# Designs tried in a protein design run: designed miniproteins, single chains, continued (3). Part 50

Each design is a single chain, and the fold is of that chain. pLDDT is the mean over its residues in the fold that is shown.

## One batch from the design tools (miniprotein)

Design m9830
Fold by ESMFold2-Fast:
Structure m9830 (fold): chain A 88 residues (1-88)
Amino acid sequence: MKRVGVYLTIPKEKIKPGDEIFINGKKVGKILSVHDNYIEIETEKGIEKLPFPGYVAESKVFKKGDKIEINGKLIGTVGEASGPLYEE
C-alpha cells in the first residue's frame, strides 16, 4: 500500500546516536539509533522512526521542506512522497 508521508534526505555517514536534531533553530529530537532504511528519533511527541529515501512515514514533528540541522550544520531536508509506508 502506498501513502503520502515524509522521508529524510540525510547522509548516514554524517549522523550518529546521541546527535540532536534542530529545525529552524528549534531542537525537535535526538537520534537514538541509525539503521540502513531509517533512523529512530526521540521527540517531544514520542519516539518516531523516520525513513531514508525509498520509504515514507507519518510524523508528528517533521514536515515537507523542513531543513535539518545537526551540530549547527545543515545536513539535509524533509521530503514528502507517495510510497511504501515504513511501519516498523
Scores: mean pLDDT 80

Design m9831
Fold by ESMFold2-Fast:
Structure m9831 (fold): chain A 64 residues (1-64)
Amino acid sequence: MEETRKKLIEADRNGDVEAFRKALEELRPEIAEYAEKKGLGTPEQVDAAMERALRSLEEIKARE
């Protein structure tokens, strides 16, 4: 699962929105599990945060 996190970071650095989205979808269950275990949020709140991150990258790419 460390590899998926690296893919997410690399996609963000490269501005690859499609790769970033796929990495987020793959990492979503792990993030949700971690957030629940640590009491950092519900699965819905995790989904909202991930969607916000994707929109931020889309906005950055649109400015390129």
Scores: mean pLDDT 71

Design m9833
Fold by ESMFold2-Fast:
Structure m9833 (fold): chain A 57 residues (1-57)
Amino acid sequence: EEETLKQLDEAIEKLKEALKNNQYVRLDIKVPLNPSPEIQKKLDELSELALKIQERL
């Protein structure tokens, strides 16, 4: 779980930087089927950032 949270934090940071700098980024993340509330919150933030990037395209 800690490893997954770290991967999600790094992915969120990369997406924020990509959105700010108009860059492309590839993410490869392992996600559990039943995420904890903490992991779910990070997944929600990641999906919001992904939608913002899609709007830019």
Scores: mean pLDDT 70

Design m9834
Fold by ESMFold2-Fast:
Structure m9834 (fold): chain A 70 residues (1-70)
Amino acid sequence: LEDRILELLYEKGPLTAREIAEELGVSQGTVRRTLRRLEARGLVESFRKGRTTYYSLGDKALAARLKEER
């Protein structure tokens, strides 16, 4: 699931947890839990526009760790 979320964010740009859940056919609870893990790893960042929270790829995922494989 984590890889699927990262691919989706890479292809479509910033998305809400609800939009990710709809695209992947999973529950919003599962998506939110997974997003929290990805944020803790620095792979995803969250930001607010108005009253809506969006998620996008973090520097680590965007850079694809250009310098190191781990």
Scores: mean pLDDT 72

Design m9835
Fold by ESMFold2-Fast:
Structure m9835 (fold): chain A 63 residues (1-63)
Amino acid sequence: SMEERRREALEYAYRTVRALLEAGASEDTAFQVTTQLLVSKGLSEEEAREIAEEALRRVLEER
């Protein structure tokens, strides 16, 4: 389903953002790189930005 696809994309984005921030990337860099990776996997620019932003928010709320 579209919901399952979005969940999988969010889980991927979450892991990617966390790894980038742990490696010392800025929040802006983590957001931009994650967005680009999601677009390369077939998500629209808009969907990729929304998912990357949600993933970044979740990672920051854990810290």
Scores: mean pLDDT 85

Design m9836
Fold by ESMFold2-Fast:
Structure m9836 (fold): chain A 70 residues (1-70)
Amino acid sequence: SKEELVEEYNKLTDEAFKLGDKVVENPEDEELKKKALELAKKAVETAIKAGMDEEDAKEALEYFEEKLEK
């Protein structure tokens, strides 16, 4: 259901941002960076399934990726 997808999206987004914060503090930890990106991608996929605009979802992912790079 859409409600179930929205709940999953919120959970994945929260987890991705928490890991993203850890990556910013530990920028040389490649494993943390990969895990944060995987969660962010899964959140974006879930958002699209929930009916979010694909363009908006991709822009959000790009912003997150940019923040992890520096």
Scores: mean pLDDT 79

Design m9837
Fold by ESMFold2-Fast:
Structure m9837 (fold): chain A 61 residues (1-61)
Amino acid sequence: DGVVRVGEGNLRAGDYDAAIAAYRHALAQDPDNARAWRGLGEALERIGRLEEAARYYALAE
C-alpha cells in the first residue's frame, strides 16, 4: 500500500534505485503484490535490465 505508492512516486521522479528499493520492500511484506512486481519491472526496464523486467512483469499477472 504505502510502500508501493512511494515506489510509484520515485518511478515518476526518475529515482529508479529508490523505486526498486521501495518495491522490493513491499514484496518482502507481501510477495503476491502484483502492483509491486509490475512497478519493479517498469523500473528495471527504465535502467535497461530488459530480461529481468520481462520476468517481473510476468509475475505481476
Scores: mean pLDDT 82

Design m9838
Fold by ESMFold2-Fast:
Structure m9838 (fold): chain A 66 residues (1-66)
Amino acid sequence: ISPREEAVFRALARTRTQSGAAKALGISQSTVSKHARKLEAKGLLIREKVGKKTFYLPNPVAAEKL
């Protein structure tokens, strides 16, 4: 994955939310969302919907390959 995607992955693994990762990285929430979708498509993140909120969780199997 790209260095930016790796940074977003690590931030989401720690914060679990797009807004939390955006604050941690000092970037826009839309930028986090774009990279999170690519990481989900690669099987590196699992997307969970709780009510109206979306959370991202690292896939444990994929984390072993980073």
Scores: mean pLDDT 75

Design m9839
Fold by ESMFold2-Fast:
Structure m9839 (fold): chain A 79 residues (1-79)
Amino acid sequence: MEKEKLREEAVKHLKEGSKALLNGDYETAAKHFERAAELAEQAGDTNLARGAYLMASFAYRELGDEEKAEEYIKKANEL
């Protein structure tokens, strides 16, 4: 089913984002977490999407982009 494939793709992006975080590559991490959140929402997996938005927020905070960090916290809270 398409939703299952979207969920699997979201998980792959979460894993790639986590690897980027471990390397201190917050730009790459943020993009992977954003994509994971988008795919998780399309799959209807609100818990996965919330987690991905919180990780994107963390990555943007490390980049000094407080506006994007707050935006993603808000998105996570609205799920």
Scores: mean pLDDT 87

Design m9840
Fold by ESMFold2-Fast:
Structure m9840 (fold): chain A 93 residues (1-93)
Amino acid sequence: MEEELIEKAREIAERMREDLEGLRARAEELRRTDPEAFRAFVPEALAGLERGLESIEKAIEHFKESPEAVKILEEVRREVERLRAELEAAARE
């Protein structure tokens, strides 16, 4: 079962990273091209990241018997937390 947990954790991480990359690219584009749309985008993006963190925490609890799967999910959680901090900082400028 550990192999299946690791594979599922990798799938979750990959999809989350794709979402984070898309979110970051959109935020960067809006900040550059449309500051008003960027200001409207940030609260919705932050809410999405908060839901993502909740999902990751539930996955970590579900996969807790596999240290490798947990490590993969904790790494993605740190990536979500970093983007959240970046967006919060950008919104204050």
Scores: mean pLDDT 84

Design m9841
Fold by ESMFold2-Fast:
Structure m9841 (fold): chain A 95 residues (1-95)
Amino acid sequence: NADELIEALEKDDSVESLILLAEVYLEQKEYDKALEVLSKVPESDAVALTLKAEAYLEQKEYEKAIEYAEKALELEPNNSAAREVLEEAKKKLEE
């Protein structure tokens, strides 16, 4: 149950809980809430940067999606999720 999971995660401000909460918000298409939660995670976390890129891609903020996907790839060059976001966002800007 998503509501019970959200309540549990909101009581814990650990990086792991913030990432899980952001994933729940992304699944619910609550992109602004996901981005707000992810803003509390250090920009040294490649998973959080990838989730920010995904949220911006879904909001059609393609330039921001590229920015965060590239930051994630600087930390993890083999991050396939970040690479997929980067490729899709660039394709959308060229259409």
Scores: mean pLDDT 84

Design m9842
Fold by ESMFold2-Fast:
Structure m9842 (fold): chain A 60 residues (1-60)
Amino acid sequence: MGLKVEVVEDYKKKSEEELDLKKGEIVEILEVVDDYHVLVRNLATGEEGLVPKKYLKPLE
């Protein structure tokens, strides 16, 4: 089971490999891709994609 984290700010995807995010959504980290990006699954939609790490925080 991957780490669950919260989206801190809205993000608009810039490529088909990325995922749109809305503030307050919970996503599961599937893989750390590089220093700036993670592969996540949106738990509400089931969609998977790359997102910038800076838009995510650990669940409280």
Scores: mean pLDDT 80

Design m9843
Fold by ESMFold2-Fast:
Formats: sequence, structure tokens, C-alpha cells
Structure m9843 (fold): chain A 81 residues (1-81)
Amino acid sequence: MPVDPNSLSLSEIIADPRRQRILRLLLEGKSQREIAEELGISQSTVSRHLRELLEGFGVSSVEELRAGARALLVDRSLPAD
């Protein structure tokens, strides 16, 4: 089978501070609308970042992304600062 060239490491995907904040808000149980309101951005902008996160985590849903992000954060113990 052909290997997809889009094999970015999770560290590169979460290096963006906006995506890190979106992941944290998702782990808090926030919806896309609530995340948009919290960050002061449009829901469509959140949707674009979520698409990049879904692709990077290799998942198809926001619920799977929450599970993957929770596992990643527990394993890596990302600092609060």
C-alpha cells in the first residue's frame, strides 16, 4: 500500500499554541462553539484547527480526538506554562 506523505509528528502539530489551547478546551468538554467563544475566533477557524488535529492524531471524530489528546497529555505530562 502507498504510504501517505502526511505523517507529521504529534509534537509538530501541538507546537502551535492555538492548537494546544483547543486541545485543552476539548479535554474540558467544551464544544466547538464554546472553544470559538473562549478564544475569540470564529467556529470555522476552530473547525480548520480541529481538522488538522484530527489528521495528526489519525482520528475521524472530535470524541476520538479528546481520547487521543487525553492519552497524549497523560503520557507526556505537558507543562502549564
Scores: mean pLDDT 70

Design m9844
Fold by ESMFold2-Fast:
Structure m9844 (fold): chain A 71 residues (1-71)
Amino acid sequence: AALTPEDLVALEGYLIAAGALPGAEVTGEVGPRTWAALQLLDVDGDGTITVADLRYAQETYGFPFTPEQLA
């Protein structure tokens, strides 16, 4: 995967701010809430996060991924 645990925490924050996750604060941990965030990025529903899924998240939610994270 192209994402670190810090990136996953950041994704939780973006999805909460976008209203895509229930409006509690970022948990700061990898767990069921982080998994729910990843499921929102898994646009093909296969349980695998691809570069295409990350690009979709960048375009749809405005996540500031670097070129290295999308490679």
Scores: mean pLDDT 57

Design m9845
Fold by ESMFold2-Fast:
Structure m9845 (fold): chain A 66 residues (1-66)
Amino acid sequence: MSEKVARMVGLMLRVIGDIINIELGLPVDVERALKVADEAIRIAEELGDKKMAERVRKLKEELLKL
């Protein structure tokens, strides 16, 4: 796995964890979580991985709804 792919996957998993924490009522830095989601989307787009970019965008939408 390239460094870029590893970074993107790690950021995506972090966003998922932040969403779970918010739903459980735990404190989360939402501004930081949104920045992490945006970075993951940017990397996915740079890699041409449209499906991954769409998945992370859906996670970002869930963050914005919470």
Scores: mean pLDDT 82

Design m9846
Fold by ESMFold2-Fast:
Structure m9846 (fold): chain A 77 residues (1-77)
Amino acid sequence: MAEELLEEAVELARRAGEAAARYLATGSEEALREAEELARRAEELLERAVRAYLEAGDEEGALEARRRVAAVVAAAG
């Protein structure tokens, strides 16, 4: 389901932001690697969610999915 892929992408993007904040606070290379891996998975799930919305004919849902993930990324830094 497109919505479930989007919710997972949003959660992973938020977790990536938290890991990036830990890297900034501590200089931990492990936190940086975690942030990069989570961000990569979030992007993959977002692209899958966007494709699912477009296949269902929901162009507005696809656009909103991109906006929601972008908002989480912007809030993180």
Scores: mean pLDDT 84

Design m9847
Fold by ESMFold2-Fast:
Structure m9847 (fold): chain A 82 residues (1-82)
Amino acid sequence: DREELARLIAEGARRQAEAARKIAEFLKEKDPETAKLAEEVARLAEEVARAAEAGDLERALELARRADELAEEVGERVAEIL
């Protein structure tokens, strides 16, 4: 139901934020600009978790879409480095 979905979204978003912060830390010396984008992904993912925990699933999904778009940009930039 919606409450279970909200918990899953919040948990997933927190895991995404943690992963994004680790990516930012890894990139900060190699590609500071992409590191900054990864930090923004972490920030948006934290906002997704807060919105979901507040029961605002519409806001959570909107923020998740923005986080996903930015995460795709980070992924493309990382692929150029590898």
Scores: mean pLDDT 86

Design m9848
Fold by ESMFold2-Fast:
Structure m9848 (fold): chain A 88 residues (1-88)
Amino acid sequence: GPLQRLARELDEIYREAEKLGLGEAVSAAMDTALRAIQEGRLDEVEKRSAEAAYEVAKKLGLTDEQIEKAREIGRRVGRLLAEMARLA
């Protein structure tokens, strides 16, 4: 069903991030997404998660390529978690 598809996509994103050394950025994106969902701000989840991943990658001194990839992955994580929350 839809939830199983979204969970699989989230798992695939996590594995991709681990291979790229972006685990902390993904953790920040997830924490930010869950907080935004808890606050009822579903419309802001994707944007805030992307920004959180970007800021963490930047603070860790990662390369420009890694920082941009972290933002992309954070956006994807936020989108999936927001979709899952809307289905719950």
Scores: mean pLDDT 85

Design m9849
Fold by ESMFold2-Fast:
Structure m9849 (fold): chain A 74 residues (1-74)
Amino acid sequence: AEARHAALHDEMVAIASDPSLSVEEKVARIRELAEEAGYRLVGEREVTLDGRRHLLLRFESPDGTTLSVRIELE
């Protein structure tokens, strides 16, 4: 379970960090990936980290496992 959770998170982070994708495309792909894995979006907010704006997406599985991913905003 933890290994699958880590692999899913790593894939979400790879999408969030892909410079060829727009913010909108990153959000769409991450949400699709999460939904396919049985996670639902439970939080979406803008946060400032190290002086840069990020969109923070939080997902939760039915068993209460949570994943968070950050997308840098321009």
Scores: mean pLDDT 80

Design m9850
Fold by ESMFold2-Fast:
Structure m9850 (fold): chain A 80 residues (1-80)
Amino acid sequence: SPLVEQLVAEAKRDIALMKEELERLEKSKPTPRELIYAHLLVMAAEATVLLAERAGADPEVIDEFRKQVEELRKKLLELS
């Protein structure tokens, strides 16, 4: 399904953006605004993964995305 392929691509992009933001935050002391933005990126990634799952994406792909998002969330909480 073109919709599934697009949502999987969007999830990959959201996760990549979150990784980049966390790497940036680790290199300097984060401000409250930067922490808020990082949390919004996690929420965006979770929403896109949920939509991809509901659209019928492969469960193994969804499980890998959820694992990556959980690891990034834990890392973000360590910076807070």
Scores: mean pLDDT 85

Design m9851
Fold by ESMFold2-Fast:
Structure m9851 (fold): chain A 64 residues (1-64)
Amino acid sequence: MLSEEEKKELLEEAERRAEILREKGYPEAADAYVKAVEEGIKKGLSPEEAMELAERAAVRAITA
């Protein structure tokens, strides 16, 4: 399970990626990315697994 500091760092990374997606015109993908990282953390996933979940969620949002 991630420490509080590790969770904060992972969420900061997710927010940076979400900002880039919003700037490119994909706000739905940005929201899906952050939400998926939060869900991954809640489920006790590793940073790698949480980011993979987030990438899949963002791709689905872009292709919908």
Scores: mean pLDDT 80

Design m9853
Fold by ESMFold2-Fast:
Formats: sequence, structure tokens, C-alpha cells
Structure m9853 (fold): chain A 53 residues (1-53)
Amino acid sequence: SHEKIIKIVSLKVRIVGLEVQKKLYLEKGDKASAEKVEKEIKKLKEELKKLES
């Protein structure tokens, strides 16, 4: 459906944004914030996997 396509695209865009944010936290030495962002990335990737299967 159109809604499914929009959700897939939105999840992919959000994952890319979070990957950039994680990299910036790691460059600053903020491991705690990077770990929190990584947990959100994993949740979104699981949601994406369910939509694509």
C-alpha cells in the first residue's frame, strides 16, 4: 500500500539520520549517548525488517 511505502522510506531516512548522530557522539567521546542512539537504530531496523518481509 501507499502507507507501507511511506513508512519504509521514513524509517530508512530516520535510520540514516541516527547513524550520523551516533558517529558525531563517538567523535566527541560521548559513548553513553552513542549507545542510546544505537538502541534506537536497532529498534527501527527490526521494524523495517518486519515491513520488508
Scores: mean pLDDT 86

Design m9854
Fold by ESMFold2-Fast:
Structure m9854 (fold): chain A 55 residues (1-55)
Amino acid sequence: HMEEARKLYEEARKALRNGDVEKAIELFQKARELFKKAGNNAMAQALDREIERLK
């Protein structure tokens, strides 16, 4: 799960650089879920804050 979460996180950042906020939110949400399942609560919480910031 960690490697997939990392890839989704990087894709979300790329979407933000392209101005695609909605896609970035979706990718951050998927990455958050995978980090949560992997037990990385710190990263999952950081992504929760980032998602709320983008709304």
Scores: mean pLDDT 82

Design m9855
Fold by ESMFold2-Fast:
Structure m9855 (fold): chain A 93 residues (1-93)
Amino acid sequence: SALEAQLAALRELLSAMGEERSDEEVRQLLELIKEMARLIKENASESDIQALIEEIGKLSPRLGKLLKTLYEQTGIDSVGMAVILLYRRLERA
C-alpha cells in the first residue's frame, strides 16, 4: 500500500541518518510530516509550523535540527520547500 511504502521509505531515511525508531515512532513522524505539508499548503501561521518542527525534533533530532536550521537561515518558505520535497520523496517510494 502507499502508506506501507511511505513508512518503509521514512524508516530508510532515518536509518541513513543513524536514527533507529520503533514502528509507532515512524508512524507518528509520518503523520507530523503530512500535517506540516497540509499546513504549508493552507498557508498556516509560522507559529503552527514552528510547533510541528519542535514535535518532529522530539522523534527525529536530526530532521528537527535540519528544519530549524533552514528556518533560522532562510525563513519559512525554505522550510516549506524542504517539507514538500521530503513528502514527495516519501511518496515516490
Scores: mean pLDDT 77

Design m9856
Fold by ESMFold2-Fast:
Structure m9856 (fold): chain A 73 residues (1-73)
Amino acid sequence: SEGLEYGVEQAEKDIEELEKKHSDNEELQEVLEKIKELIEKVKKAKTLEEKEKYAKELLELIKENKEIFEKSL
């Protein structure tokens, strides 16, 4: 569980840096806001099972929006 918590904290920092770097990219900003919402759900989840569920949803969101990331990064 510590590995997942560390990964979530690192992802949150990476997302904040992307928001600052790409402030003019509205499409990317919308995706980053959705990612931040899922990160918050992982952080607030009380069980490892719930944390893993939201972490999987986060990975799927990134996968579904891969073209936006590739276009913007």
Scores: mean pLDDT 76

Design m9857
Fold by ESMFold2-Fast:
Structure m9857 (fold): chain A 89 residues (1-89)
Amino acid sequence: REERREELIAQLDPEEREELERVERRVEEFLRGLRELRERGAPQHVLDAAAGVEIAALSFEAALARKQGREALAELLELLREEFREEVE
């Protein structure tokens, strides 16, 4: 996975790289928010629902990138979604 990620990142133009970095920061902030909710005693169904929203957002962003011909960015967003899913599910 990491080798594939590096190959895909090398294919990005500067604008695509900036977009990936923004999405990565958002996902990191979201994971922090989920940890805070868990620490505050949020029920599992609330955590699952919140995680589902971010998974849907990443899926939409990957599909949009693919429609724009940004195939490497789309695959990187799909990989990020898989990593997020593994972390929360």
Scores: mean pLDDT 83

Design m9858
Fold by ESMFold2-Fast:
Structure m9858 (fold): chain A 72 residues (1-72)
Amino acid sequence: GKVVVSGPGGGAAGAAAAGAAASRGYNDQPTLEGTKERMVVSNVNGEALEAAARAAREAGEGQGADIEVEAL
């Protein structure tokens, strides 16, 4: 699966998503692609996908950024 983060602060939110995915043990190397405005976290599945999407949303809310998070 993939988590796509768009908007200002997307890079930081994407990094948080990747960290959440890695910590679940399903993916020790989630791949990050994009810019600070749009980040794609690839190679994320199952519980790691839910955790990654949640972490991305929480990071965006914490920064007051208007971000959009899609779990694919």
Scores: mean pLDDT 68

Design m9859
Fold by ESMFold2-Fast:
Structure m9859 (fold): chain A 70 residues (1-70)
Amino acid sequence: SEEAKKLIEEALEALKKGDIEKALELLGRASQIAAETNPEMAELAEKAGVAAATGDIELAIKLLEEALKL
């Protein structure tokens, strides 16, 4: 989904700027939109959200970069 992909790109930029709250909101929207059309992208967005919420920003970024390759 192009919409989910754009939200993931925005979440990546938010994480790089240290705006974790914005990143989590964007990832929640991305996973919801992707859930029916690209379940692998939805799963990666959810895992990235968990990583970001627990302070593992490096893992969150890596998971989102993988999602953008789908």
Scores: mean pLDDT 86

Design m9860
Fold by ESMFold2-Fast:
Structure m9860 (fold): chain A 55 residues (1-55)
Amino acid sequence: NEELEKKIDELLAELAEKVPDDAPVEELIKAMEELAKRLSEIAGIPLTGEPVKLE
């Protein structure tokens, strides 16, 4: 999906601004978890193992 790819690209750009190359590994891992959650929401699939979004 064009829209999906665009949203993912924007998220990656946003993460690059929040977590620069010199950031500690802990911060990078945190950003990766955030990305996984956002991708799960955008794609509509449970990438983090949660089958439903409504808790």
Scores: mean pLDDT 65

Design m9861
Fold by ESMFold2-Fast:
Structure m9861 (fold): chain A 99 residues (1-99)
Amino acid sequence: EEEEQLEYDIWRALGDIAFAIAEKYNSKDATAAIRAYEKLLSLRPDDAEAWLNLGKAYYLEGKYEEAIKYYQRALDIDPSNEEAKKLLEEAQKKIEELR
């Protein structure tokens, strides 16, 4: 449990840094962030924030269907998350605009 908590904190930091770098450079490659958040979710599958951040990483890559899936998962865990609701609506609008 303690080892898992430390590992979680490390992967969260790595994921957040990788995401920030990809976003700063307007990169369509968020692979490092995706891998880090997937690792977090293997440790704590009920982490709504990790699901939300995984969705944001897929959104950055232009994978809006995957982003919607992960935003919905975040809302399944935390239905009161206003950021997740907003991001879900934005991703849905993006799909409508591109189809």
Scores: mean pLDDT 83

Design m9862
Fold by ESMFold2-Fast:
Structure m9862 (fold): chain A 62 residues (1-62)
Amino acid sequence: APLPSDEEIKADLYDMIAALYERNGDKEKAIEWYKKALELYEKVPGSQERIEDLKKRIEELK
């Protein structure tokens, strides 16, 4: 398999940061980092399912 792009690596890290904030009960910061991950995933080919899942998660946290 090809190596992930810099955008994909950053998006994965931002998603992990958001998950940590969500686990700690900081919904506002979790939403912020999920939105940042979403913007990066929109630039990554083949990420449509992940984009849709993140959009649903952001709406559920609001």
Scores: mean pLDDT 81

Design m9863
Fold by ESMFold2-Fast:
Structure m9863 (fold): chain A 79 residues (1-79)
Amino acid sequence: SDARDRIRRAMRAVTREMIAQLREGKLSLEEAIQTLRDSLRTVKSALVSEGYDEKEVEEAMERETRIGEERLRKAYDSL
């Protein structure tokens, strides 16, 4: 779905940026995870306000947040 694709793209963009910042020592893991969570919640709010199904958007956000957090933790552990 369009909503799921937008959340997935947002997750990929944010995790890519956060991984770069983690590698440079600019952010802590906790800060990177919080930024991801906040960013995806913002995307969720925008999609719901645009008229997308709230349940579909919430499920996609929860799934992509979990995937993104795991990517951030793995990147941090590889430093």
Scores: mean pLDDT 89

Design m9864
Fold by ESMFold2-Fast:
Structure m9864 (fold): chain A 68 residues (1-68)
Amino acid sequence: SLIEEAKELAKQGKYDEAVELLKKAGLSDEEIVEILQEEGLDETFARLLAEGVPAEEAERLTLRQLLA
């Protein structure tokens, strides 16, 4: 299953690859956010990843929002 493979990649910190597999599986951005949150990711971080922001940039943006 592409979804199970994506969850495994997310557990390894390979968020960009995980999101690509979830999109290939036909999931919406909202469904991708739900799965990433189940794997322990912050909602803001998960949302940015689902919207196509690269993991390194999404991490920096999430930190800035949490400190604002």
Scores: mean pLDDT 83

Design m9865
Fold by ESMFold2-Fast:
Structure m9865 (fold): chain A 56 residues (1-56)
Amino acid sequence: DKLVEELLETLEKYAGVEPTEELKERIKTFVKNDPSKVEEAIKEIKERAEKAKKEK
């Protein structure tokens, strides 16, 4: 599932979250139940990371 992989990569790169097997299973369930919320979560994580980068 592309959404599962995208969210995992986003969490790893932008939020520094470790991509564990348990996290992957939880994300798969989340994508299956509410894919629109997953897209929103990806955008929110990226937006928060961009704001953090502006801090110099």
Scores: mean pLDDT 75

Design m9866
Fold by ESMFold2-Fast:
Structure m9866 (fold): chain A 79 residues (1-79)
Amino acid sequence: MEKEVEEAKRQYHMAQAAYDTAALMLGLAKERSERLKQEGHTEEADRLLETATKNYDFMKQQYDDANKAYEELKKKLES
């Protein structure tokens, strides 16, 4: 049980770090998208933002799944 909780905690921390990185990358993509739109590259701006958003959504899902797994294991310890 303790080892399972520790493993879930490690998975949670890794997913959290990936999610934080994806959030930073999305922020950067929004900034680049704004510049591309100012230069008339609207299609490229939209594609960049779409790609960054898909990655962010994927990493958020991984984080949510890891968080649920960790919370479920903590509840099992409480019986």
Scores: mean pLDDT 84

